# Ledger of designs, part 17: designed miniproteins, single chains, continued (2)

Each design is a single chain, and the fold is of that chain. pLDDT is the mean over its residues in the fold that is shown.

## One batch from the design tools (miniprotein)

Design m4569
Fold by ESMFold2-Fast:
Formats: C-alpha cells, structure tokens, sequence
Structure m4569 (fold): chain A 60 residues (1-60)
C-alpha cells in the first residue's frame, strides 16, 4: 500500500532515522532521509514506490 509506505517515510523524515524503512526496498529514500534531503512535499508528490525513489535520487 503506497499510502502506508508514504506514512513510514514521513515518520522517518521527522525522526531523521531511515531504520523505519528497513524491508521497504527504498535505499535512495533511506539515504536522502538520513541526510535530511527529502521533504514531506516530495513524499506527497510521489505517485508510486518507484516515484518515491526517483524523488530521493533527485535530492542526492
């Protein structure tokens, strides 16, 4: 479920902790979260799991 994944990513951003994303298959999102590069707006803009990784790649 994309919405559940987005909520996990938002929580990881707020806590600056990518460990919440373990097992989700989002390595670029995890990297961007740990480096404080991804915003809540970037997460909302994504329309797919691949789109989330694409948003993160653009920030790295």
Amino acid sequence: NLEEIKEKVKEAIEKKDSSLLRGTGLPLVAMAVDNGLLTLEDVEAAKSKKGLEGEALGKI
Scores: mean pLDDT 81

Design m4570
Fold by ESMFold2-Fast:
Structure m4570 (fold): chain A 71 residues (1-71)
Amino acid sequence: MDLSEEEMRKELDNIVQQARAGTPLDVINQKVREVIERGKNMDPLKLTKLMFRLMADLVEIYLEQERKRKS
């Protein structure tokens, strides 16, 4: 176990906040890859469940940003 669940939550929260601030999807994708790499010592099923939640949040954020792009 490389990091605590609380530390993982903080890293995921930071990624979500950056996405909401307008960070491009490709940059967020890179940060997600880094989190997966750092999560290699976590239980893979728990990490996968956390990633499912992160992906749902990111999809909602980028769908909302796309709706605002009308010009």
Scores: mean pLDDT 76

Design m4571
Fold by ESMFold2-Fast:
Structure m4571 (fold): chain A 82 residues (1-82)
Amino acid sequence: SPLREAAERLLEKIREYLKKKGKDTITIQELSDFINEMKDMTPEEFQLASDVLQRLLDEGKTSVTFEELEALIREIVAEREK
């Protein structure tokens, strides 16, 4: 599925970002900045990233772990494939 491939690519980009920064948690502001500054993002990755960011904002989250972010991305993909 192109959407699942976009999700795995987005997750890998976030994982590498966090690894480079030496941390396992990302703030909503950092995630927003990361999404807006990423030059090699496909339209599908950008749309998925925007949907994730909006859901985190709607839930009142200020930061998330990589594991929480991965779970949310996979949930959004599953919802969109129905």
Scores: mean pLDDT 81

Design m4572
Fold by ESMFold2-Fast:
Structure m4572 (fold): chain A 83 residues (1-83)
Amino acid sequence: DMPLAVETAVELSEEERALLREVSRFPSLREALDALLDDPEKLARLAAILHRASQVDESMKPLWDFTARWLRERGLEHLIPAA
């Protein structure tokens, strides 16, 4: 369960928790990202959550690496959180 794994790794706001609930409705992270293409604010927020989780939990790194690559392939590098 991705929302539970992220919540365990990092502290989430109510708004961030709601976004993860929305994302969990999709069969895969790729499908969730594709659905959020028309909402750059939600994409940026999801990217920030996954990046933050990957910094404290190694098991989250593949999800962040996938998200970062997906963003770069679409010219959305500006949505990747600064290191």
Scores: mean pLDDT 78

Design m4573
Fold by ESMFold2-Fast:
Structure m4573 (fold): chain A 86 residues (1-86)
Amino acid sequence: GAKMEEAVAANDVDTLNQLFLETTEFILKEKNQMVRDIAAIDMLRAAKRMPGVSVSTLQRFLDASRKAGVSKSIVDQIEALIKEKE
């Protein structure tokens, strides 16, 4: 969402890490597939724009997305982003 875009624009890694943690917890608790997928897409877009996001942060996001049942197409994109950072 807007706060993630602001953090990316400001190169604010601390705020972005906090937003990733909050969005990861949100995805794990959300029951609606479309709402989970939208949240995961927002996080994925932020991660693609911030090369400084750590592999460990992305791995946590991937694990939560798999556990929560985020759509495979989004999970596959997260996996691809992690491989690009190897």
Scores: mean pLDDT 79

Design m4574
Fold by ESMFold2-Fast:
Parts: structure tokens; C-alpha cells; sequence
Structure m4574 (fold): chain A 85 residues (1-85)
């Protein structure tokens, strides 16, 4: 079921995040935290994290807020496609 797939993915992402934190891989930590927020449909927090990471890498000034929201929407769509496998 969808709920069983979500529970499994959440557990896998949480395990991966714990490993990434142990390895101090800041980029991987941010990506996994973003995926967990998207999986939990916490879009406002996911958007804030996405913008924060973009700013840190100097990419945010080159895109509009609407473009940033669209990129987050695309990331969510890709995550949803993974659920169908």
C-alpha cells in the first residue's frame, strides 16, 4: 500500500541521514532532510531549506521565488514517481 511504501522510504531515508551525519557529509544531510520533508508533505519547511541551501551555494540570487517553488515542485514529483516503483 501507499502507506507501507511511505513508511519504508521514511525509514530508509532516516537511516541514510544518520549515516550521512556520522560521515559529516553536509550536502548529503541537506538533500536527505529535504527528501524527508517532501515525503511528510512539509512543503513550507522544504521550501525554506531549499532556499537556504541555494543561498549558501550562491545560486538563489539567479532565480526568482516562483522558479524556486517550481524546482521544489519538480523534486516532489520525482519523489512521487519513486513511490510507484
Amino acid sequence: SYEEILARLRAELEAALERARAARDEDLIALLELQLLLLEERFDEAFELFLSRGTEKGSLPDISEEEARERLREAYAKLQEELKK
Scores: mean pLDDT 70

Design m4575
Fold by ESMFold2-Fast:
Structure m4575 (fold): chain A 74 residues (1-74)
Amino acid sequence: MSPEQEKEEVRREVLDAAEELIRVFLDPSATEEERDAALARFQEAWERARALLSPEELEELTREVQERMRRLAE
């Protein structure tokens, strides 16, 4: 995989994990196991992003995550 493809994969993974995390938090039928798994997935994806992305790319990704989480929480 090229570095650019890996960056795209990581960015998508972080965004997907963030959306899942919020959906699980908003779902009253979600189990503690499901919440823990969603949080762990998000943390793992974010650590990969920190390793692969530049500070500017991380800042942009942070803004995208915050915006998506806000839209899903509303």
Scores: mean pLDDT 81

Design m4576
Fold by ESMFold2-Fast:
Structure m4576 (fold): chain A 87 residues (1-87)
Amino acid sequence: DELLEKLKKIEELIKKRFPDDKELHAELDALIDLIRNTPKEKLDESTLKLLDQLEKIVLDPDSTPLDIQIQIGVIQLYLAVRRVTPL
């Protein structure tokens, strides 16, 4: 719940900064879906840190849609590895 609330806040910030960037909005929706479909035990402190970094990038007025997309990709890759690794 706390992770999804943080993602919703990030989504609102992205839509405020880049209201017409449908591709960026779609990539964020894909990240939200990935987190919803990830077992809770795979959503660790490192996942929270990566989401904190995403929020910082989104709050930076010098950041571009590409910078945000790269960070979303990093989170997606991290979660994909966590889902297949028996840790």
Scores: mean pLDDT 80

Design m4577
Fold by ESMFold2-Fast:
Structure m4577 (fold): chain A 65 residues (1-65)
Amino acid sequence: SEVEAFIEEEVSKLPLSEEDKEKLKEFLLRIANGDLAKVKEWIDLISFSVGGSVDEIIEKLEKLL
């Protein structure tokens, strides 16, 4: 899947632990619903706001759904 490949590549670039990267990837894959444009928007938001735990990132994304 293009969405799965994009999530894998972009999350792997983030300054997170291996465990946190896996948790974020699993979250994004569940909510993506095949919408690559939405996933790109979420990754951009993460990249501009990464300063803290993966749990804070997930909470912010959940509020956008």
Scores: mean pLDDT 76

Design m4578
Fold by ESMFold2-Fast:
Structure m4578 (fold): chain A 60 residues (1-60)
Amino acid sequence: MASKEEADEAGKYGEQRALDAGATPEQAHDVRLAAKGAAYEGGFLSGKFVADMGAEGIRR
């Protein structure tokens, strides 16, 4: 189980990656929540993976 700090870091990473990909604030917030949730379950790398997938989907 990841710490709250690790989950928050994964969420911030996801939000930033989504915004860099051209996301709206709403889309960026959704990626943040998804990355944070994944990080709570599988650690920072799980959150990062979900964030990268979310940002990639926005770029397409």
Scores: mean pLDDT 79

Design m4579
Fold by ESMFold2-Fast:
Structure m4579 (fold): chain A 71 residues (1-71)
Amino acid sequence: SLNDLIAQEEKRLAQLDATIAELQAQLQALQADPNASQKEIEQQQLKLLVHQIARESTKFIIERMKQKQAQ
């Protein structure tokens, strides 16, 4: 059902939020590490960006599904 799909995407959104928080903490640790290379920092920034895009896409899908259910 549409309600089941919304629940699944909301669960995915929660998982993405947790992953993003962990990736942000890892990026902060890399930026504070004098032994970290610029390439390692850039790779971590890219990973964070990919997950942030996935989060916004998931949020948009949830909002659109809820709107269709209400209309």
Scores: mean pLDDT 89

Design m4580
Fold by ESMFold2-Fast:
Structure m4580 (fold): chain A 70 residues (1-70)
Amino acid sequence: SDIFSKFKTNQQLIEALQLLYDDDPEKAKAVAIELLKHPDPTVRLTAQAFLESLGVDALTLSRLVNELPE
């Protein structure tokens, strides 16, 4: 019944994002960027790690979170 239980482990979220990346890489990136502003800090850190695995550096990610136009 915990709505965030599926995203508590970085392993599960990274796996989900990687599977989405195999299907639609641009959508996976967009979802990961959106997750950078998620209320769960574990989800935010996992999304950051996923984007860093794609070559986005931590400083750029910090700037992007503060400048998201959504």
Scores: mean pLDDT 70

Design m4581
Fold by ESMFold2-Fast:
Structure m4581 (fold): chain A 72 residues (1-72)
Amino acid sequence: SVIEKIEKEVEEAVKNNDYAKALEILREYKPLLDADVQAGIDAAIAAVEKAIANLEAEENPEARARAEELAK
């Protein structure tokens, strides 16, 4: 299953603390999935982007502002 392959690759990226890679995988597979699954992928992308912004917020004031905007 394509979904199972995506889950495995995303889990491996997250285990390595590579959220950028997890985001890349989700974006690359989105156009290959049915429209009903794409909504779930969009939600996952948003969640990963929010996690990245929160991690960056501790190091950069501009990243903190971005994390606060994504939290709205």
Scores: mean pLDDT 72

Design m4582
Fold by ESMFold2-Fast:
Structure m4582 (fold): chain A 81 residues (1-81)
Amino acid sequence: MEETLKLKEEVEKLRDAAEKGENVQENYKKAVEKAFEGISKALEDMGASKDPKERQELAKLAGEIFDIALQAAGYALKHLA
């Protein structure tokens, strides 16, 4: 969970850089790559967990990372189009 939370923070920073128009193509690519890594880890941990509460928190975390990646995509489209 701590590693996945760190990946979420990194994706948020890359989204914020894309919003500002900073190296948009590279930051968008990195945001997508780190989002896939974070989502994959959250889903693997969810599948391994026997605690329903932990599964819900991991599913929520995966969804939050998806939302941040979609925000990064929106900013990239605004700056690259």
Scores: mean pLDDT 84

Design m4583
Fold by ESMFold2-Fast:
Structure m4583 (fold): chain A 95 residues (1-95)
Amino acid sequence: EKEIEELEERIERLEERLEKLKERVEEALKKGIAPEELKQFLEALKRGEELLEQAREALKKNPSKEELEALKEGLEQMEKDLEELEERLEELEKK
């Protein structure tokens, strides 16, 4: 069904968002903004990259309906986590 294709597209969009956020964090680090907190951001982004890679692999293995639902929930949580990181970074950049 189209559901697997939609999840693949969501993973691709999240990968793009992670890459852009990583670039922003690295730029902020070069400017000396909150270096210890931004290092924690890079660790969180790396974990996100690993989770997205696992999600891509899971989709290739003919997942059950329960597994698809778990993947959707994981992606939704990651979307929220990224939004929170983006908001925190913007506040740090304002200081």
Scores: mean pLDDT 81

Design m4584
Fold by ESMFold2-Fast:
Structure m4584 (fold): chain A 61 residues (1-61)
Amino acid sequence: MTPEELNRRMVEAAREAPDLEEAVRRIREVAEESGYPLPDSAAETIARNVLAGRPPAGLQP
């Protein structure tokens, strides 16, 4: 799996989540299934950025 595909799947999973806890859970499941387990802090950062409508992990336009 490419890093771009993994990132897309994580963002999609988090976007549809009703709350932060569920977004973090979904991101971790996607990463685990892809063989790239994330630290809790990284999953939380991605989830918060996606739910707030901000670019993930400091990505600038």
Scores: mean pLDDT 72

Design m4585
Fold by ESMFold2-Fast:
Parts: sequence; structure tokens; C-alpha cells
Structure m4585 (fold): chain A 93 residues (1-93)
Amino acid sequence: MTEYEVDISVYEKNENSELTLVLEKKITVKAKNKQELIDAIVKEVEKALGPADAPPAVILLSEDPLTGEIHILLMLEFDGKLYYVSAIVKKKK
């Protein structure tokens, strides 16, 4: 398992398709694969917003080949409302 520092930003999508920042959080996650990273991010967001209506849609998952930095963009639904979750993931030494 690798230990990661994860910077999370959560945006709420309104009826006009505007994004509002509703949550920022930094967490430390131990994960053996990218799915465990996604699961940990979702659990952290659910601590603030309650349980998600459905599994996350992965919009973006990219890794910088020079730094190993992972960028994750998820779409989640809470009480019929859409949220975008942006996470920047750095390997902890």
C-alpha cells in the first residue's frame, strides 16, 4: 500500500449549470490501487454531504509522468443534486 496526500474540492452544480465551491479538505489515504483512492475520496465527501445516491462517475483520471501526481474528477449525486469532486493526489514519502 502507498500513502497519499489528497486535496479535495467539491463543487455543487445549480439549475443554471454554475459551479459553487462547497467543500475543501485535505486527507491522507493508504491505497493499493486507484479504485481505493476513489473510494476513500467518496467516503470523505459523504462525511459532509451524507450518502451518495449512486456510485461515482469518473470524468477524469490522469497521472503526471514527471511527478506521479494524480488528478481525479468525479461526478456524484446527493439528494438528486449533481456535485463535481476534484482531487489532487500526491504520493507521500
Scores: mean pLDDT 83

Design m4586
Fold by ESMFold2-Fast:
Structure m4586 (fold): chain A 74 residues (1-74)
Amino acid sequence: SADDRTIASLRALLEGALRELLADPSLSVEEKVALLQKMADTLIAELEAQGRLDVAAALREHAAELIRRLREEA
């Protein structure tokens, strides 16, 4: 479905952001988490504004998992 493709695309975008943040030695762990969370929250808010609540919920779940991974790997 279009929603499944959107979820997959946005998950790939957040995973790319996670990799870039992990590679940045100038940022603290707290700064990396804050930036990833801000990116996720912005995307979720846009999806909710569009009425795409299922996509927003799926992205929120995925963002929480990526933040846990960032804290573990950072």
Scores: mean pLDDT 87

Design m4587
Fold by ESMFold2-Fast:
Structure m4587 (fold): chain A 61 residues (1-61)
Amino acid sequence: KLSPEQQKEAIELAEELLREHGMSEEALEFATNKVKEKYGISREEAQEIVEQAFARLLVDE
């Protein structure tokens, strides 16, 4: 489990990757893999972080 600080950093990284690669299924997969690799977490935990980042981008105009 990531610390609150690491979780925030991971969400910010995922947001950046989604902005750079677009909010497609391929971009979600790419961001998931990068978050997993950087933080050494499971794919499931990385997917939750990427989903949170995606949701934040949908709310921010």
Scores: mean pLDDT 79

Design m4588
Fold by ESMFold2-Fast:
Structure m4588 (fold): chain A 100 residues (1-100)
Amino acid sequence: SKLETLKGRVLGRLSQLADILRKAGMEELADEVEKAIKEMENATPEQFVKIAREVIEKIRDAVEKNPDLPESLKKQINFLIDGLEADVEEMERLLEEEKK
C-alpha cells in the first residue's frame, strides 16, 4: 500500500539521519533516533506518525542548538528533515481518509 511505502521511506530517512548525527558527534541523539525507529517498526500507523513527529522536533531542536555543527551539515540535515516531514504529512492525510 501507499502507507507501507511511506513507512519504509520514513524509517529509511530516520536511519540516514541517525548515521549523519552519529558522524557529527551527536551520538546520544543518534541512539534516541535508532530507539525510535525500533519502536516505530512495531507501532500502529497512528503511533508511528506521533513518534515520527516527536523525533523530527527533537532533531530540529538539537541541531539548531548545536554551535559546533558546520553550516553545510545543518543544511543537509534540515533538507532531509523537510523531506521526512512531507512524507509524515502525507501519511497523516491518508490515515484521515481511511477514517471516512
Scores: mean pLDDT 86

Design m4589
Fold by ESMFold2-Fast:
Structure m4589 (fold): chain A 65 residues (1-65)
Amino acid sequence: SLEDEIARLEEEIDHLRRSKETLTKLLADNPDLPDDVKAAIQAAIDHLEKAIKELEKQLEELKKK
């Protein structure tokens, strides 16, 4: 159902947000990490943020149906 699709999408968004928060805290709590490691973590955060925004747009469109 549409409600089930919305619920699954919200759960996926929440999962990605938790993953982003974990990586953000890891970066904040470990200022002495090598620059290449920090760059890799930041790239992962950026990818998660883009994925979240795309899924949020899909969620908004589903809620308009």
Scores: mean pLDDT 87

Design m4590
Fold by ESMFold2-Fast:
Structure m4590 (fold): chain A 65 residues (1-65)
Amino acid sequence: GPVEKAAVLAAEMASRAGQDTLGRKAVENALRGDPEGVIQYAREAAKAAGDPELGEKAVELARSA
């Protein structure tokens, strides 16, 4: 669903930044059905990766759930 897609984008950004822990936390929150947690770690991953546009897309996907 949209929350899972948001977590995938967060993990992608986290991997590019060398911070895989942020991606794992986003996926963990998606598995719990917690879109707020996915939004939190997607934003942190976007800042770490320097990719605010992809971060905004991930946040929008998580909110659309």
Scores: mean pLDDT 86

Design m4591
Fold by ESMFold2-Fast:
Structure m4591 (fold): chain A 114 residues (1-114)
Amino acid sequence: SEALKAEAARLLSIISDELDLILRENPNMPEEVREALRALRETVQAHLAQIPSATLDQVLAMLRDLAARLEALRKMILEASLSADEEMRNQYLQIAFNLEAMIREVRALIARIE
């Protein structure tokens, strides 16, 4: 369905923009977390470029991969929050909350395509 592919492209574009914003606003995050953010952004951009020529099964695989990577990133940020000062901890918890919302949107789209 072209409509489902268009929805996937819109969601991936939103996620890419949010990951870019997190990287720009949090230059003092642990390097391991920043590397994971950059790698995920590159993966999202690669998936986004492939969607126009992808089958729905390929789009499903991309969304499942993205959900798993977002969950791993969320866990890394929650772990980093444990060693952060109060100000940075609140910032990391807000980022984790936003990632959880993105994971829910990705999983909702997976359910609609399945």
Scores: mean pLDDT 89

Design m4592
Fold by ESMFold2-Fast:
Structure m4592 (fold): chain A 69 residues (1-69)
Amino acid sequence: MEEEERRAYLERLRQQRDEALERAARGDPGGRVLALHAEAMILQMEDPERAEVVGRRYREAAEELARAL
């Protein structure tokens, strides 16, 4: 992937994460799940080992949300 394309993609993911975190701060549990997903996607490109840890947290949060709804 071209460096410019990779940077643009990462910037979009960080924007999505920040927007999801704002939703979570307003009490939307869906925002928390989306923020964890975006973080896992960012880490997949930056630090794949840490991405596995965040990916597990995303899965757990999504499962908890599904059970609460």
Scores: mean pLDDT 78

Design m4593
Fold by ESMFold2-Fast:
Structure m4593 (fold): chain A 92 residues (1-92)
Amino acid sequence: DIEELLKKLEKEAKEKIEKNKEEFEKALELFEKLARAEVEGADIDESEAAALEAQLSPNTRAVLEGLHSLAVVLKYKNPSASLDEIIEEIKK
């Protein structure tokens, strides 16, 4: 059941974020930057993106992974949602 899979993914994402919530702001800023570049088809240097990710602490990276998973769940629940709407829902 897809709904059960999405519920599990959402729970795991929220647990990763809650465990490392002090890193939430940093991870969210990076998530927004990378997601907007991908959605807008911007010419982002893949090496620059990789270098930014490599500079992240393991805790910040865990939150970033959680944010990505949560965004995927939110997009599947509301396919018409814009990136900005997904980001605002995550901030709640």
Scores: mean pLDDT 71

Design m4594
Fold by ESMFold2-Fast:
Structure m4594 (fold): chain A 62 residues (1-62)
Amino acid sequence: MEEALAAIEAGSAEAAAIAREAYKKGGGTSVMAVAHELGKQGLISPEQARRAIEAARAAGEG
């Protein structure tokens, strides 16, 4: 989880803050789902979204 959020923060600290809030408030929203959504909205690059998703999978999410 921390690794996935760090990957998002490397692209944008603001996007990482939004991702953390969405993850807390989502009540079951995974970091992978948040990273995918931020990528679709253009708040992070597709590469940053992919890296965050891979980090979340490595942490046992998905």
Scores: mean pLDDT 66

Design m4595
Fold by ESMFold2-Fast:
Structure m4595 (fold): chain A 65 residues (1-65)
Amino acid sequence: SLEEKVEHLKESLFLAAEQALKTMTPEEILGAIDSVMPAIEKLVGREAAEEIRRAVQEHIAKLTA
């Protein structure tokens, strides 16, 4: 289902962001996410892609607070 795809993508991106924070800045990670947003949008639609992008940004912000 779409919900399962969205949750799986969020989980995968959260784990990837956590690993990336060891060597990259938040700004660099968000830039990398933005570069793949068109592909995510094709998989889950624009609204869900924007939600995923926001969730990753919030997750990074909590880890770097």
Scores: mean pLDDT 86

Design m4596
Fold by ESMFold2-Fast:
Structure m4596 (fold): chain A 50 residues (1-50)
Amino acid sequence: LEVEELNDETAKKAFKLNAKTIKVKKGYPSGTEVTITIGAFRKTFTVERV
């Protein structure tokens, strides 16, 4: 999944797609792990900068 930046909306999309990596064009350095919680569900993603 490639997005301009990581925010709540793009995070929810990554969660629904069961993606392990989110590619971002700005904001986060590569290798950053972010954890997203939606209700009782929690998932950790690795951010890759492009």
Scores: mean pLDDT 69

Design m4597
Fold by ESMFold2-Fast:
Structure m4597 (fold): chain A 101 residues (1-101)
Amino acid sequence: SNEELKELLKAELETTKALMDEVEANPDNVVLYTAAAIQAAGLVFTAKLVLEKSEDKEFAKKLIQEVIKELEKRRAESKNPRVQKILQNTIEALKKLLEES
């Protein structure tokens, strides 16, 4: 259902944001940067599945646009250049996904 897809994407977004918070709290922990990048890639993969599985493509696109907006806000709030780069790459991947759909 549309609500199940929304909750799935929301859960992935919140996990991504939580990992970015952990990275910024522990900026010398190189393993956390790798974990954050992997989670961000997982968020993009989940967004692709939401687009492919949703019978309402416009609903799915709006959800992904909301995710992009939240990531842009989180990137702007960051003072960590590695976090900013991970979020920028994720935003660009999600925008490309919308253009190809």
Scores: mean pLDDT 89

Design m4598
Fold by ESMFold2-Fast:
Structure m4598 (fold): chain A 85 residues (1-85)
Amino acid sequence: LQAQADAYNTQADELEKKAEEMRKKRIDLLKEVGKTGSVEDQRKAVEEAKKIGKEANELRKQADTLRSQADTLNAQYKAEKKALE
């Protein structure tokens, strides 16, 4: 059970890292397009940024679900430990 909680937390950490990398790419994309001033490039960048934002939000939701599962397992461990003390 502890190994399962640790595995869920590790998976959640990886998903959070991926979401953070996507957030950085989104910010960098918008900053770079702001330097060029091209209206067409600006429009394409906004559309791409929206896609990245949606994908990052999905990854964060998955990470939250894994964290909740890990928390449930950890709470069960603490309850079992208290019963044995």
Scores: mean pLDDT 79

Design m4599
Fold by ESMFold2-Fast:
Structure m4599 (fold): chain A 61 residues (1-61)
Amino acid sequence: SPALAEMQAVLDAHADVLTPEQRAQLLANIQKELDAGYITPEEALRSLRLAVEHLAAKRAA
């Protein structure tokens, strides 16, 4: 879906801040929520952006 491509772009934009393990974990968690049908692709993208921002802030602090 278009939202999945955007999620990959967000993760890729933060590749230098996130470890490969953190990146994989974030994507896996979002995929599980999407597969369960409990979240929309738009909500998943929003949640991913917030999670990445939170991890980046923790790494910087």
Scores: mean pLDDT 75

Design m4600
Fold by ESMFold2-Fast:
Structure m4600 (fold): chain A 104 residues (1-104)
Amino acid sequence: LSAAATALLNEVAAALSASPGATATLSGNTLTVTAADDPKLKAALAAFAKGLNGIPGVTATLSGNTLTVTFSADDALVTAPEVVGGVVGASLHAADQFTKLAAE
């Protein structure tokens, strides 16, 4: 990935990690999101995975309370406005849900 694509994905990881119910790390073009072991947080993580799988060049796989998101190595695809908007929007929504659900 280019520096621009990596910077964008690092911002997404930071936004998710800012939520008290989840931790996110970026390694290359793979984002790993781990939620606390709570049925509501797992449901929010599953909804996030579903949203991400609708975006071109994004594959999200949920295993227990860990979501693995793999982005295409194609920089032009990852930085496309539709992909950027979709990933940022889904990530901000997920961060908000994790924060609200962790407060319950």
Scores: mean pLDDT 73

Design m4601
Fold by ESMFold2-Fast:
Structure m4601 (fold): chain A 65 residues (1-65)
Amino acid sequence: GPAAEEAALRAALERMRAGLTRVVGEERAQEIVDAARAYAARHGPEAGLAFGEREGVRAVIEHQS
């Protein structure tokens, strides 16, 4: 149900934040997580997670360039 989906999103975004912090730093990682949460509020938790994953990959590539 919605509570389980929200809990799963929260857990996934926290894991993403921790992983991204090691590469792009805490501030940039938090910006991506906040953007993913905002996207989830508009488009649902599954869409928000997918958005966050795409933005995270982009940030890692940009940091390595």
Scores: mean pLDDT 85

Design m4602
Fold by ESMFold2-Fast:
Structure m4602 (fold): chain A 101 residues (1-101)
Amino acid sequence: MVDRVLDRVLELLRRNELESALAVAALEAAVTGDELLAEVARMLETVLRKGKELKIPREEVARIAAEQLERVRRGEISVEEATERALAELEALAAAREAAA
């Protein structure tokens, strides 16, 4: 059940539908009480906010979020580790863009 929701969130992220991806994760977490989906919703909210603050293109934020969430979906990392990795990649990308300017 949770896997189908994660697959839907990933599909939306791959289509750059960031707000829809967050809304699906948040709604399903609220309806089911599933802790993993609640953590995924918090991850997406955090990553989207940070991407906006750093002025990273939406397509790059979506790609980073999708790559890390795919690792969670495969059971390779926790949502917490995925969030930390996504934030680190956003910061690194922002620093690289600033250095190029």
Scores: mean pLDDT 85

Design m4603
Fold by ESMFold2-Fast:
Structure m4603 (fold): chain A 64 residues (1-64)
Amino acid sequence: LPPPIQQPSSSSFIDYQTALANVRYFHNSGYSKENIRQIFRRNLPPEAVQQVEKYVEEALAELP
């Protein structure tokens, strides 16, 4: 059986509001700012990280 050819699509990307909500969730869960940055970097491909990093930094700046 030949392997299925499928290309992962980024149909669900993170916008600023989604990034803010996720950053606040992790912060409320006791994660540090550095841990939150690493979580996003580990869960997203490098190209998506570059796009989202701006939103993550803006969201981190909104934390108390």
Scores: mean pLDDT 68

Design m4604
Fold by ESMFold2-Fast:
Structure m4604 (fold): chain A 109 residues (1-109)
Amino acid sequence: SSELLRAHRRLLEAIDEAIAAETNPYLRQKLEELREEVERLTERVLRGEPIDPRELREFVLAAASLSVVFPQLVRPTWEYLSLVATPEELELFREMLAALDPSLLALLP
């Protein structure tokens, strides 16, 4: 899907920009782990393989937590999840943002 590849590219660009600007080694590692997870999820979707709901849930929680530090991740993650996640998993991302930092909800479309 051209839409999936575009959303994937935008999310990776936002993650890579966050990595380039970040000096904290723990946060850099978490961003690199998130990047690898995006690559894995996209590859599975492109192969028509089902995504493990637990793996997707763990991705949503990690992305929401990192979005508190890197608000530039909010919109690309939402756009990506809209293509790969169920409505319930997409809603979980919004609920986690609201719980962690409600100001981030202004960044959602």
Scores: mean pLDDT 90

